# Designs tried in a protein design run: designed miniproteins, single chains, continued (3). Part 31

Each design is a single chain, and the fold is of that chain. pLDDT is the mean over its residues in the fold that is shown.

## One batch from the design tools (miniprotein)

Design m9126
Fold by ESMFold2-Fast:
Structure m9126 (fold): chain A 84 residues (1-84)
Amino acid sequence: SKVEEAYELLKKLAEAIKKKDEKTIEELLEELSKFSTSVFNEAFKKFAEEYPELAEEVKKKILDYEIDLGIEKLVEGVEKVTKP
């Protein structure tokens, strides 16, 4: 399924991060950004449950590259909340 495809890309991304391979990191982040928010979130949840330490490193890289993925969709939602 698409969730399993995204999950395998997350594992490859974690290995690229360990190797400091910036080119491969960028390519894998671009591939992950092509999945829908629901697919990415389900795959990342599974990945984080199995590899919590690696999931934190992956989150940091996603934020560093400012890629529009599931996490950024949550941030966009918060922007619509007006302060009192």
Scores: mean pLDDT 69

Design m9127
Fold by ESMFold2-Fast:
Structure m9127 (fold): chain A 61 residues (1-61)
Amino acid sequence: IAESVARLAKRLGFTPEQAARGFLAAKNQGATDEQIKRAAELLGLDYEEMVRIMKRLEAEA
């Protein structure tokens, strides 16, 4: 993924934790894992890393 895509995600104010929290909320509202994966790819985020952060946040709750 190009550096410009990662910079765009940061410029929009997405931290990895904020993105993971948003994806967890979407999943709780009925979003599929495929939809979350596609959204992460479009935002230039590593889906596997997002899944790890989401699991950590669920364990902390």
Scores: mean pLDDT 70

Design m9128
Fold by ESMFold2-Fast:
Structure m9128 (fold): chain A 87 residues (1-87)
Amino acid sequence: PGGARYIALEAVNIGHRARKLAEQAEKQGKTDLAEKARQVSEEAFHLADEARKLAEQNASPREIDRLVERLNKLQAEVDKLEAELKA
């Protein structure tokens, strides 16, 4: 439960980061980057909702591991988009 709750919080943070990247990319005329950032933001908020529900359901270690893998993938995507914005 505690682990899933932490994943939910981290996913929300990624969602906000991706949303800010989309705003910055849009201001720079990087429409494709902005669209990708919006998609990452949407996926991150969906992960947060799923993790929050699993926290209430006493998620198994395997379920927590799957959430962690999805969170790590989203973090990597946000970091990649941030690097692309700076280029």
Scores: mean pLDDT 86

Design m9129
Fold by ESMFold2-Fast:
Structure m9129 (fold): chain A 65 residues (1-65)
Amino acid sequence: MDKELSLGTLALFEAVARTFGAKVEVKDGKITVTLEGLSEEDQKALERAARNVAKNTGYELEIKR
């Protein structure tokens, strides 16, 4: 996918995740999302968003709970 669009999607996701209190780390083509302490509803919403971002960027995804 276009690199500029992929980076924009990633930046938007990071901003949204921080609003919910989640931690996002991007390293070596891998996205790590920490959902510890969030409600089940918020965890599901952020996991869904993270999966979409990983699909759009081609990055690997890791979810920590």
Scores: mean pLDDT 76

Design m9130
Fold by ESMFold2-Fast:
Structure m9130 (fold): chain A 75 residues (1-75)
Amino acid sequence: SIAERLEEWVERLRRGEITQEELRDWLLALAEALSSSEEELAKLRRLAEAIARAARALAEGRLEELRRLEEELLA
């Protein structure tokens, strides 16, 4: 699931195996892929928006948006 992939990437960030910039780039790519989906469900659109917000927050040093994204993915 997307939540499992996010948890894996966050753990890699905690271990210093990836940078915040690499996580941000992955989140932006994921948001773009979801936005380009033929399945235009409101849930998928909200998820893409949440991922894009988390990516912007990482660029600004605001890691709390990752927790909000995790909550959105588990809902």
Scores: mean pLDDT 70

Design m9131
Fold by ESMFold2-Fast:
Formats: structure tokens, C-alpha cells, sequence
Structure m9131 (fold): chain A 91 residues (1-91)
């Protein structure tokens, strides 16, 4: 069942990344953050990295979104995206 969950996130990752890039409201950002957390729990680190990057690069990302996306990136081993989140939080 864990393998099946990871496979489902791999198939959905491109759609979730597009949703992350286009998220404008806090509710939309929260929904994508929960998808990123679910991907992390399932062990799909590649999907976590792609979702976190899309959230950090989203110009509408609020401080809470940037903090969570930075944590997700760091947990998935993407220090570059985690550092981008920190820079966005300072601006």
C-alpha cells in the first residue's frame, strides 16, 4: 500500500506542481501544502521537491506557505529550494 501511494503521487506530481504555481489564495496554498506533506509521508521525495519548489517560486506565496515549503524542501534534501524560501521570507 505504501508503494501504491508513492506511485499515485508520482502520477499526480505534474498536476500538483501546476496547482502550486497557480495558487493565489491561502486556501489553495494550504491544499497544495497538505499534498506535499502527504507525498513526504509516502516517501516520494521527488514529488516533495517539485511541489516545494513550485510553492517557493509562487509570487503569491505568503509567509506561512514559504515556511512550510522550506521545511518540505529541506526534509526532501533540496537545500537550494529551502534557501530560496529563507530569502523570500527576508524580503
Amino acid sequence: HMEEDAENFRKAAPELVERAKKAKTPTEQIAVMFAGLAALVSGDKEAVREIARALVENPNADESTLRIAGILARQAGDEEVAELAEKRLKE
Scores: mean pLDDT 75

Design m9132
Fold by ESMFold2-Fast:
Structure m9132 (fold): chain A 97 residues (1-97)
Amino acid sequence: DPEKILEEKRDLALEVGALKREGRDEEEIRKLLRKMGFNEEEIELALKLETPGELMLLMTAKELGLSVEEIEELIKLQRENVDEAMERLTKIVKEKK
């Protein structure tokens, strides 16, 4: 169920966001992200993210096999213009087949 998968990603994004806002130990956040299959470069990017939507974009782009650099550019685009970020994501999806 795609909707259930989206809900699970949202719940994780909200959990990480809450830990960051509370000023919790970064190691706790890193352990959670590692358990979810994030590598160290993806974890460093996730720690810089401010919104659940940004973390959900990171999770989606990671599944598409994007590099951390490509994901960081998409997040910057999403902050400025969501439509441009969606257009770029569509092009990347076509490139990745």
Scores: mean pLDDT 74

Design m9133
Fold by ESMFold2-Fast:
Structure m9133 (fold): chain A 120 residues (1-120)
Amino acid sequence: MITLTESGGGTFKVGGSLTLTAKITGDLKNVFEVSWWRQKPGEPPKHVASIDMFTGEVSYAPEVAGRFTISYDKEKKTLTLNMSNLKVEDTATYYAAVVVLEDGKGVTVWGEGVEVTVVE
């Protein structure tokens, strides 16, 4: 069974930066995508960033492109999201996720989430 443990949340200032980390445990055989998602108050969860584990290709949501950087350390099994030039609108609960291929279908495993608050 795969588990994700996120850390690095808290309260931060506008214009600042932070790094969220997710420690991934378990067998990562057949993991094809690692990603970060966020849920803002009153909204459904939205994609933030992902890495295709087969190709290494990275994708970002338009609202975070150029401000956030996703990276994965294979040796440490650690997924990170570096968040820079923070805005109040970045306030959300952030979730790490992995997608595992089972019988030709993607099964998503979610972390418990980490809260980020951005204040002026």
Scores: mean pLDDT 87

Design m9134
Fold by ESMFold2-Fast:
Structure m9134 (fold): chain A 116 residues (1-116)
Amino acid sequence: ARAAEAAEILKDKHPIVQQVAIAALDFGENKELYDRAVKEGRFEEYLDALAGAILGHALKMAELSGNDAAVERIREALKQLSPVGQEAAERARKLTLPPDKSFEGVAEVAREVFER
């Protein structure tokens, strides 16, 4: 199962990274990219890009809302990502997304970083 494979790959990562990457695998928009990442042997890189993009956008939202505790926790989680995940986070922080399109925008950043 996708979630079981992701959990094994991410077992040494921050718990927040594990939770956000695994949860994102349940969204239909990720299916084609997931299948490609598995086929190419790049599943860990895909999970890092996905977690990074989600956490980067979450960091921006926390900063805009003045939630200093959330900012600190997200920054801690981001430090445990690969360079690919950190690049995805930086790109996602620069997004201006409508609330109803936030996930689609984040998924697109993860895809762009993974396909480089």
Scores: mean pLDDT 72

Design m9135
Fold by ESMFold2-Fast:
Formats: C-alpha cells, structure tokens, sequence
Structure m9135 (fold): chain A 60 residues (1-60)
C-alpha cells in the first residue's frame, strides 16, 4: 500500500482543494513530522525506499 509520505501528499492536495490553505499547511507540517518520527522509530524498509525515491526525483 502507499507509504506514510504518499498519504500525506494526498491529504495535502485534498486539504488545499477544500479547506483553508494556512490550516492545511500547518496540519501537513505536523503530520509530516509525526510520520517521519514513526518511520524512523519503526525502521521500515518500504518507508526508507519511499524517502529515497522522493530524494532521487529531485535530481535532474
């Protein structure tokens, strides 16, 4: 299934489309921090791969 980061990205789009942009940004920043701590604590390889994939996508 989708990783925590993917779920946060989808939540961001939905909140920005329907809600208050400022509140959406705050909620997503909080959720991202929580997700990052959860991923680090669990040591899940799938989540690590997702993070690497996103980092690699930034490279030209």
Amino acid sequence: GPGLEELLARAREQLLATGDPALAEQLLAWGRRVAEKAVARLGDPAASVEELRRAGATTP
Scores: mean pLDDT 64

Design m9136
Fold by ESMFold2-Fast:
Structure m9136 (fold): chain A 102 residues (1-102)
Amino acid sequence: DRQKEIERKAEEILRLIEEGRYEEALEKLRELVLQDPEDISPLLPVLDKVQDYIEELIKKGDIDRAKELLEKLKEIADELAPKDSPLGRMLLGIVLKQSSKL
């Protein structure tokens, strides 16, 4: 039941991303990751979509928007750092990789 709720919320986040509602998507992602889900697999497509969007912003030269999204991902990763979360490490990895292109 809890796992199905995590999957449903991950699908809602993906829908928000497809609708261009990135602020709402990242806030829901933050809420979901702070719940320390046992299976992070439903969140991997969300992280892929966010990373793809940041890469496209950088390629288009929309650097300010890319920086805003990377700062939000870093804030989420920093909130997860005390828990030594694998998801927190993945978020930080995305931030470091994409920031190196700026």
Scores: mean pLDDT 79

Design m9137
Fold by ESMFold2-Fast:
Structure m9137 (fold): chain A 58 residues (1-58)
Amino acid sequence: SAILEEAMRRTGLSREQVLGLKTLLEQLGEAVAVQYAVRNNGLSEEEARELVRLLKEL
């Protein structure tokens, strides 16, 4: 998936980490996915919000 590859490239996260965040987004919503990305994956809030935007298109 071009969107998955773009998400990995922009964040430096692995495929597994990106797909894990997609699962969190679908199950628990945007706020939880953003908080997890900031706290556990070392992203800024801006980077996490941009990643969530990409994940919605995945």
Scores: mean pLDDT 86

Design m9138
Fold by ESMFold2-Fast:
Structure m9138 (fold): chain A 80 residues (1-80)
Amino acid sequence: SKAEEAERLAERAIKLAMEAIRNAKNLETLNLAIAAALKGIGALFEAELAKEGKASEEEALRTAEEALKLAEEALKRAKA
C-alpha cells in the first residue's frame, strides 16, 4: 500500500538524516540534518495514521518523499 511505502521512505529518511547529523562539519548542515530528521519522524507518524485510515495515504507518501529528499540533500552536504 502507499501507506507502507510511505513508512519505508520515512524510515530511510530518518536513517540518512541521522548519518548527516553524525557527519555534519558546520552548523548550517547540522541544522538542515536535524530538520530532515524531524520531518522524517513526522512522515513516519503520518504513515502510521494512514495505515489506520486516519490520514490520506497519498499525502503520507508525499510527506515521506519530501522528508527523504531533504535527508538526501543534508547527507550530500555533510559528506562534501
Scores: mean pLDDT 87

Design m9139
Fold by ESMFold2-Fast:
Structure m9139 (fold): chain A 68 residues (1-68)
Amino acid sequence: SLEEAALKAIEAAKNGDLEKAREYAKKMIELAKGDKDEMAKALEKANEEAGKDVDAAQEVSLLINEEL
């Protein structure tokens, strides 16, 4: 799901695995069909579940923007 991909992207970014975070960011783009609003909502929910890591969520958002 989009939410699962978002959670995995945040977890990868938290661990410094930017290559894996980028892979999940690409999967988010595919699942959301490039819909930035849907991706933003998924990242917000995933970040809430992952303990509110603003830096990791921002990193994933930047990777999404690079891949669009």
Scores: mean pLDDT 80

Design m9141
Fold by ESMFold2-Fast:
Structure m9141 (fold): chain A 80 residues (1-80)
Amino acid sequence: VLEQIEKLKEEYEKTLSERERKILEDAYEIAVKALNSTDPEEREKLIGDLLVLGVQLYLEGYGRAFDLINRMTNLVLESM
């Protein structure tokens, strides 16, 4: 799952703006922390943070970054 998230990040990284790439980097770090967390409450909060970040990007007009964060969130959820 972590390898899939890393490939997803790299695959789309060059098609995004500098701002979108930085936000995707932050989302990636949150996803990795969620995958490595053994605390269910911490994991739930991190997944919540990913969802909030995705919604904010969608509202700001960053549809591609929103799609990527949704895909990362789904991979994290499927692994838990």
Scores: mean pLDDT 75

Design m9142
Fold by ESMFold2-Fast:
Order: sequence, then structure tokens, then C-alpha cells
Structure m9142 (fold): chain A 68 residues (1-68)
Amino acid sequence: SMEELEREVLRRLIEVEEALRAGRLSRDQAYAEIDRVAAELRARGVPEEEVERWRASMVATLDALLAA
């Protein structure tokens, strides 16, 4: 489900944040991961409005984690 995918992506974003702070991953690579998941959702036929809301939520979450 989208909720399960969203939860899995959030977990991955936390791991990505740790890698960013350790200097093992760039911010651009973190955003690219969000875009990759959004493309997968579109390919599965998820409505574009729903994909954009999800993407915006994930970007906001990542930005909050990186700003701390």
C-alpha cells in the first residue's frame, strides 16, 4: 500500500540522513531517492495529485531532519 511504502521510505530517509551527516551521501542523492520513489508510484498508476502530496511530505520531512 502507499502507507506501507511511505513508512518504508521514511525509514530509508532517516538512514540517508545518517549517511549525509557522516559524509557518505550527498543531499542531491537523498532528493534523487525521493524522486525515484515518486516515479515508481506514477508507474503503478497512483493519481498524480496523491504522488505530489506524498513527495512534498517526504521532502519536508527530509528538510526538517537535515535542518536539525
Scores: mean pLDDT 72

Design m9143
Fold by ESMFold2-Fast:
Structure m9143 (fold): chain A 64 residues (1-64)
Amino acid sequence: RRLTREQARRIVELLENAKESVTVRQLAEKTGVSVGTIQRAVPLVRPDESAHAYEGLLRQRFDL
């Protein structure tokens, strides 16, 4: 029902290695985690928002 640290780490790694902006929706598709699960873990604005701005929050919330 909530993101695991392993899944959050994969998301952060995708963001760090991305050459272009990645949205929350794309992260969900690539990691196999639902958009809702990601948004519940961090207060993201919208699914199509660039997730790069929230990388730090993901790290904090999941102790990465």
Scores: mean pLDDT 67

Design m9144
Fold by ESMFold2-Fast:
Structure m9144 (fold): chain A 60 residues (1-60)
Amino acid sequence: SEEKVKRLKELIKQTEKEIARLREALNDPSLSDYQRNFFEFALGAAELVLERIKKKLEEL
């Protein structure tokens, strides 16, 4: 349905913004090891979510 496609596209857009934010945060050389590990984990999780949403959109 068009509404389902629209919702998935919005989720992709939101997830891509979050990934961009996390990548920008990781460019800070002053990050502690704890902060870096946290952002790297969050980035990996967000990238996995994006892949799953894109796959779901392709299956529609």
Scores: mean pLDDT 87

Design m9145
Fold by ESMFold2-Fast:
Structure m9145 (fold): chain A 92 residues (1-92)
Amino acid sequence: MRSERERRAREILRETKEELRRLIAEGAPPEVLVSVAEGGILAMGMAAGLSPKEALELVERYRPEIERAARARDIEGLERLLERALEEALRR
């Protein structure tokens, strides 16, 4: 069960990174990048075993850094934030 949750959460991480790379290449505005990154954290958190409330709280904590990276169109920064959020979700 735990390994399967971790596997699914990591799959969502890969899918979210791919989507963000595509959106940046297509010239999507920062608001769209923020929405996708936040959705990815929510989905990864829930897949990792967090409740919906805990996953939303995780999104809220990362929002300021996500908004900053999205405005800068910093794909590497966004990917690092997603990886950090997943690691935090999996520590529980």
Scores: mean pLDDT 87

Design m9146
Fold by ESMFold2-Fast:
Structure m9146 (fold): chain A 68 residues (1-68)
Amino acid sequence: GFKETLEEIKEELSRDPRFEAELIGDDTLVIRSSGSVEELIGLTLRLIGDYPDLEVSVEGDTIIVRKR
């Protein structure tokens, strides 16, 4: 389901110390970058490519992933 997809993304990112991901409710994943702007952009583009049915937005140093 949608929640399972967000949990999979969160688990994968838990292996990368540059990113901290938090699931808010059942429909929103918030990803904070502690790295560079280039690293943030790189992850954002990868998420857009890998998950076309998800809405991916960027606010400052944070990537917000939610249901379209």
Scores: mean pLDDT 80

Design m9147
Fold by ESMFold2-Fast:
Structure m9147 (fold): chain A 60 residues (1-60)
Amino acid sequence: SKEELEKELEQARSEFIREITKLKEEGASNDTIQEAQKEMAKRIDEIVKKLRPDAKIIAP
Protein backbone atom coordinates (compact mmCIF):
# COMPACT_ATOMS: atom_id res chain seq x y z
CA SER A 1 0.00 0.00 0.00
CA LYS A 2 1.02 3.64 -0.36
CA GLU A 3 1.03 4.01 3.43
CA GLU A 4 3.64 1.25 3.79
CA LEU A 5 5.80 2.88 1.10
CA GLU A 6 5.50 6.26 2.86
CA LYS A 7 6.62 4.61 6.11
CA GLU A 8 9.58 2.99 4.34
CA LEU A 9 10.46 6.37 2.82
CA GLU A 10 10.43 8.11 6.21
CA GLN A 11 12.51 5.30 7.71
CA ALA A 12 15.02 5.46 4.83
CA ARG A 13 15.31 9.25 5.23
CA SER A 14 15.91 8.90 8.97
CA GLU A 15 18.59 6.25 8.38
CA PHE A 16 20.15 8.47 5.70
CA ILE A 17 20.45 11.42 8.11
CA ARG A 18 21.81 9.24 10.94
CA GLU A 19 24.37 7.49 8.74
CA ILE A 20 25.69 10.72 7.20
CA THR A 21 25.83 12.35 10.65
CA LYS A 22 27.82 9.40 12.01
CA LEU A 23 30.27 9.55 9.10
CA LYS A 24 30.81 13.28 9.65
CA GLU A 25 31.29 12.78 13.41
CA GLU A 26 33.83 10.00 12.69
CA GLY A 27 35.76 12.34 10.41
CA ALA A 28 35.14 10.33 7.26
CA SER A 29 36.54 11.64 3.99
CA ASN A 30 34.40 13.59 1.51
CA ASP A 31 34.68 10.61 -0.87
CA THR A 32 33.24 8.25 1.76
CA ILE A 33 30.42 10.66 2.58
CA GLN A 34 29.58 11.15 -1.12
CA GLU A 35 29.50 7.38 -1.68
CA ALA A 36 27.13 6.92 1.27
CA GLN A 37 24.92 9.79 0.04
CA LYS A 38 24.79 8.26 -3.45
CA GLU A 39 23.78 4.81 -2.13
CA MET A 40 21.14 6.23 0.19
CA ALA A 41 19.79 8.60 -2.47
CA LYS A 42 19.41 5.61 -4.81
CA ARG A 43 17.41 3.69 -2.19
CA ILE A 44 15.20 6.71 -1.48
CA ASP A 45 14.67 7.26 -5.22
CA GLU A 46 13.53 3.65 -5.66
CA ILE A 47 10.96 4.05 -2.88
CA VAL A 48 9.78 7.39 -4.33
CA LYS A 49 9.33 5.77 -7.75
CA LYS A 50 7.19 3.04 -6.18
CA LEU A 51 5.18 5.64 -4.25
CA ARG A 52 4.63 7.82 -7.37
CA PRO A 53 4.94 5.46 -10.38
CA ASP A 54 1.96 7.20 -12.01
CA ALA A 55 2.44 10.68 -10.52
CA LYS A 56 2.41 12.28 -14.00
CA ILE A 57 -0.71 10.26 -14.87
CA ILE A 58 -2.68 10.37 -11.64
CA ALA A 59 -4.72 7.18 -11.38
CA PRO A 60 -5.81 6.52 -7.76
Scores: mean pLDDT 74

Design m9148
Fold by ESMFold2-Fast:
Structure m9148 (fold): chain A 56 residues (1-56)
Amino acid sequence: GHHLAGLGAAGGVTRAMAAGHTVTPEQARRALELAEEHAHLGLDAAIEAGLKGALS
């Protein structure tokens, strides 16, 4: 199935890594949790939330 939260988390993590950040498993989990919270607002919101989680 299509999992928008998973795509948002992956997009956020990828963006963080492209910007030169390292992402730990704990940060990746936070990225998924924030992306899930914002997935109902659409993919762009899920990606932005995932990025914030990856950087925290």
Scores: mean pLDDT 81

Design m9149
Fold by ESMFold2-Fast:
Structure m9149 (fold): chain A 85 residues (1-85)
Amino acid sequence: EPTEEEKRWAIANREALLAAARARLEAAGASPEEIEAYLAALEHTLRALEAELAGDEAAAAEHLAKAEEALKRLRELRAARRAAA
């Protein structure tokens, strides 16, 4: 489990983390849809951490649910691409 300081660091460096993830996925040959789904999951995860630090458990739970939905979408896109190959 990340410490509060680690969570604050991730929030403060959100744009850099998103940019690094995009570059990695592009280098790996991910589709635009796969990149968007992954970045949506990461963004919602960071938003959930921010809400947790603010004591907003309801907002944190909502963002975690959206992150899980985006990850499910990512898995579906990857499965469809493999089936089409």
Scores: mean pLDDT 82

Design m9150
Fold by ESMFold2-Fast:
Structure m9150 (fold): chain A 104 residues (1-104)
Amino acid sequence: SLRERVIEILRGAASALREMIAATKDPAIKAKLEEVLAEVEELIREIEEGKISPREAAERLEEIKAKLEEIKAETKDPALKAAIDDVIAMIESALELVRKLEEE
């Protein structure tokens, strides 16, 4: 289902965020990545439990994307910038599927 595919993508994003957090030495960047991870994990739970509408999930995904763009702008580490871009692409894929769920 589209819903199961969204959950799969978001779990992939959460795994990538955990790897970035483990590799990050800057405590301010690490704390912001941990906040984004918590928001992704909360969104997964809310989708699995049917506690969030597709529209609300799309709004939450756009907020997560905005926070990732902010973190990307704050770092000078090109490897971290590339890893953040990969997570943003996952969030954009999830957002596209969530918007299709809204149209059903």
Scores: mean pLDDT 89

Design m9151
Fold by ESMFold2-Fast:
Formats: C-alpha cells, sequence, structure tokens
Structure m9151 (fold): chain A 60 residues (1-60)
C-alpha cells in the first residue's frame, strides 16, 4: 500500500510526466532524501522507472 506521500508522487508524475527527485522535492515541499527514499520503494514495486536523464516516470 503506497503511503500518502507515495500516492502524491504518483499523482504528480501522472499529471506532469517525468520529473527528477529534486523537482518532486520542490513541488511536494519535502526534502530530496525523503523523496529519493520513496522513489526507490516505488521503483522496487514496479510503479516508477528512472530514465537515463535521472528523471522518474510512471511504469503502470
Amino acid sequence: EPSPLQQRILEVLRERGALSAAELAELLGVSQPTVSRHLRALEEAGAVERGADGRYSLRV
């Protein structure tokens, strides 16, 4: 089950497309390490993927 922050990350990626951890941190008002931790969990779950440019996008 995605946490509320993970759900918000997925929503933003769905609406805006591929974003970096730094861009997500600025948009969500949270620290970059916090966003990166959640992005890693979502990537391991197969919900997001990281592109060659370091941006994350939805996989589902």
Scores: mean pLDDT 81

Design m9152
Fold by ESMFold2-Fast:
Structure m9152 (fold): chain A 104 residues (1-104)
Amino acid sequence: DLDAELASLRDIPDEEERRRKRGEIFLRLAREYRESDPLLAVDFAMLAVSLGVELSPEEREWLIDHLMETAGLSREEAEKYLELALKGYSSREIKKALEELRNK
């Protein structure tokens, strides 16, 4: 239960340790869902990165490749997608922003 795992982090008094543990939970979920639900796995990976979790080079390339394959993005657009996702924008908002960038 994700909600129960996240709630348990409240018992950790250090804010930076709580952030690190939260990021570890999201990275674990990204790995668990990678084959069964790649879109959900991508969302969890982006949440983990936003919390300071370093992806392996393979995991980062997997994330970039997935964005390029599923959304038809260039590498530069996929990098921008990650930047906006880290700022808390939804996939819909990010896609709209990238489309506006192409049209300007």
Scores: mean pLDDT 75

Design m9153
Fold by ESMFold2-Fast:
Structure m9153 (fold): chain A 98 residues (1-98)
Amino acid sequence: MAVKIFVSGLKHPNPKVREAAAYGLGTIGEEAVPYVDKLVYLLENDEDPEVRSAAAFALGEIGKFAPELAIEPLIKALKDEDPSVREAAALSLINIAT
């Protein structure tokens, strides 16, 4: 799996590339656990709500393998200004719990 390509994509100037990179890490799952901190950074700091939603989704998938790293940031994201980010965070918390 080309995990390093997705990690590099998280810093791309184009928000669509950052969004795709975050989803890519989510689909990798367990092997992406070392990069949870970078996804948390995007969830909390990215200017684009679509990128933050993708980060929340990825944390839901990866959080199955490291719930202690993902649950608290996702709970915080339930208060995000964008309703799509709040929805993604809620769905991701349900995904970790099941």
Scores: mean pLDDT 87

Design m9154
Fold by ESMFold2-Fast:
Structure m9154 (fold): chain A 74 residues (1-74)
Amino acid sequence: SEAEEHLEKAIAHIEKAIELLKEKGTITPEVRELLEEADRHVQKAAELGAEKVPELAKRVQELIQELRKVLEES
């Protein structure tokens, strides 16, 4: 589904952002762009019925928690 595709893209962008944050120890322009793209994909998935793909929605929430933790530790 289109919602599934957007959530998968959001997951990929957040995972890459977390990796770069851990590597660089700071929010670079590249990390900011990845997070902005991820947010856009999450918003599109919500419009398309993200509730229909609960496993991917849960993974996005888990990654957001990991991102928050990395930002607190950076």
Scores: mean pLDDT 80

Design m9155
Fold by ESMFold2-Fast:
Structure m9155 (fold): chain A 60 residues (1-60)
Amino acid sequence: GPAAEEGRRIAENLLAALELARETGDRVILDVARKEFEEARPLLSEEQAREVEEALRRAE
C-alpha cells in the first residue's frame, strides 16, 4: 500500500547514502545515515529495516 511504498523510498535513500559511505570511507556520512535510519525506523517495514541494517554493517 502507499505506506509501504513510502517506506521503500526512505529505505532506498538510506541505502544510497550507505553505499556512498562505504565507497568513500566517510564516517560522517555513515553517522548521518545511522541517525536518519533510527528516526525513520517506525516508518519502515521489518524487511526494509533489515535491508538498511545489512547495509549499515557493510559500511562499517
Scores: mean pLDDT 81

Design m9156
Fold by ESMFold2-Fast:
Order: structure tokens, then C-alpha cells, then sequence
Structure m9156 (fold): chain A 65 residues (1-65)
């Protein structure tokens, strides 16, 4: 259902949010190549969260119809 899909995406957003916080903490103590790799991973997590937010908005609008 639309409700089940929305709940699945919300769960994924929550998990990605936790990962973003963890990556930020790791960046605070990282240097050189390690910092670069973590920064790239962080950017990818933020991009994925942005895409999920767009899909959630679309599904929530459909649910109101």
C-alpha cells in the first residue's frame, strides 16, 4: 500500500540520518585520504536522503487523493 511504502521510506530516512551523524563524528577525527573517503560517503548519504524526501512528498500527496 501507499502507507506501507511511506513507512518503509521513513525508516530508511531514519537509518540514513543516523549514518550521516556517525560520518560527521568520524570526519572530526579523520585526516588525509580517510577524511576524503568519509566526506564522499557523507555527500552520498545526503544525496540519497534528498531523493527519499522528494519521493516521500510525492507519495504523501498521492495518499491525500
Amino acid sequence: SLEDKIEELKKKQFELGNKAVELRRKLATASGDEARKIAEEYRKVLDEMSNIAKELRKLQEELKK
Scores: mean pLDDT 86

Design m9157
Fold by ESMFold2-Fast:
Structure m9157 (fold): chain A 92 residues (1-92)
Amino acid sequence: AEKKFEEAKKALEEGKYEKAAKLLKELAEEAGKLNEEETKLALEAAKGLVEQGKVELAEELLSYTAEHATPEAAPVIEEKLPELVKLIQEKK
């Protein structure tokens, strides 16, 4: 899990948002949950996907993030999700 998180973080830093999204989905599936840091990274990857016009992939990642995020990650979701939803609506 730690190695996959570091690979996802590096992919995001390189602008490879699809790769970051795939790695974060795999992490959520393997662990059954996303912690606060993983949830924050997933929301950042989703924003990057929307900005690249990959809206469907962003919505998929947001769905996985919402389903698997731990209670400790709820404040991060509450802060960032409204901005992402607005951005998605502006692209549709």
Scores: mean pLDDT 79

Design m9158
Fold by ESMFold2-Fast:
Parts: sequence; C-alpha cells; structure tokens
Structure m9158 (fold): chain A 90 residues (1-90)
Amino acid sequence: SPLDRLADRLLETLRELAAAARAAGDEATAANVEGQAAVLEAVRASGDEELLLEVGIRIAETAAALARSRGLEEVAARLEAILEELRALR
C-alpha cells in the first residue's frame, strides 16, 4: 500500500539520520532516532493502519526538525517530503 511504502522510506531515512548523528559523535541523538524507528516498526507490526499513519506523521515531524537543527539538509528534505505524503493520506 502507499502507507507501507512511506513507512519503509521513513524507516530508511531514520536509519540514515541515526548513522549521520553517530558519525558526528552524537550518540544520544543516534539512540533517540533508533528508538523512534523501533516504535514505528512495532506499530507497523500491530497492523493498525490508522495508528501507523498518525505515529508516522509524528515521527516524521520530529525527525525532520531534528535533521534541520543539525544542518542535515538532504535528510531533512527527504523527511519533509515523506511527511507531506503521509499527511495527504489522512
């Protein structure tokens, strides 16, 4: 489904954000983003598509703001694009 594809793209982009944070020596941010990815995977495994959409939107908003605050322009742009596509599914 479109939601499953967006969840996959969000998870991949969260992994990239965590890797970038860790490479910069920001282990706390990397751990936080990895925790967000784990929550998203758990919600997806539940099969609750409405919950997956709402949690996906919240995680994408939080991660996009975090990436922007770190100057990770490419990652932030991808998260913002995913966020807008998730909002369009509401």
Scores: mean pLDDT 89

Design m9159
Fold by ESMFold2-Fast:
Structure m9159 (fold): chain A 78 residues (1-78)
Amino acid sequence: GVPLAVQERIDALLKLAADPTRSVAVREAAAQELEQLLKEHPEALPYAQRRLFEIAKNSSGPQPNLVPVSKVLEKFGK
């Protein structure tokens, strides 16, 4: 399974990426950190994908703030 600390870090990064009050630079930094975390823990990819889906589903309409992290997950899903 995915370590709890890795799950909590993914949740924090996705929450930060979904926050419209944060700057583009902060959201891009969150996406870069998520990419590095998934390189170190590739087994966490399904967890990150599921959590992003839950966040997107609970958001009102399309969420452009999630684009950087969505691209990271798409890149690893190939």
Scores: mean pLDDT 77

Design m9160
Fold by ESMFold2-Fast:
Structure m9160 (fold): chain A 118 residues (1-118)
Amino acid sequence: STQDEVSKASLEVSKLVRDTSKTEDKDTSEKLLKQSDELEEASKLSDPSESISRTLKSVNDAADALVDSGLKDKAIELIDKVIDIFSKLSQSSDFETNILSSMAIMGLSATKLAIEKS
């Protein structure tokens, strides 16, 4: 189902953000761990559209924490890895999953361009 596929993607993104936190200073790590926890909560939502919206917000907040710490390249790398997760999801035979993941990729690509220009 769309909910199952989106839930799995949000959990994969949560793990990615948590793994990123392990190499950072205490303040940056704490901010990333907070977003990892928010991503786990997003995975529990019954509305896949709301789940994706909250996932994108947490990814944006995680990327902002990295940029604020002077880790612009790492923020871009994080966004690229999340785009890869949603790109695989966009190949789903489930039409709703395909559309929602494609929209997520567009939003993430816009965020990446904004960071690259900053």
Scores: mean pLDDT 87

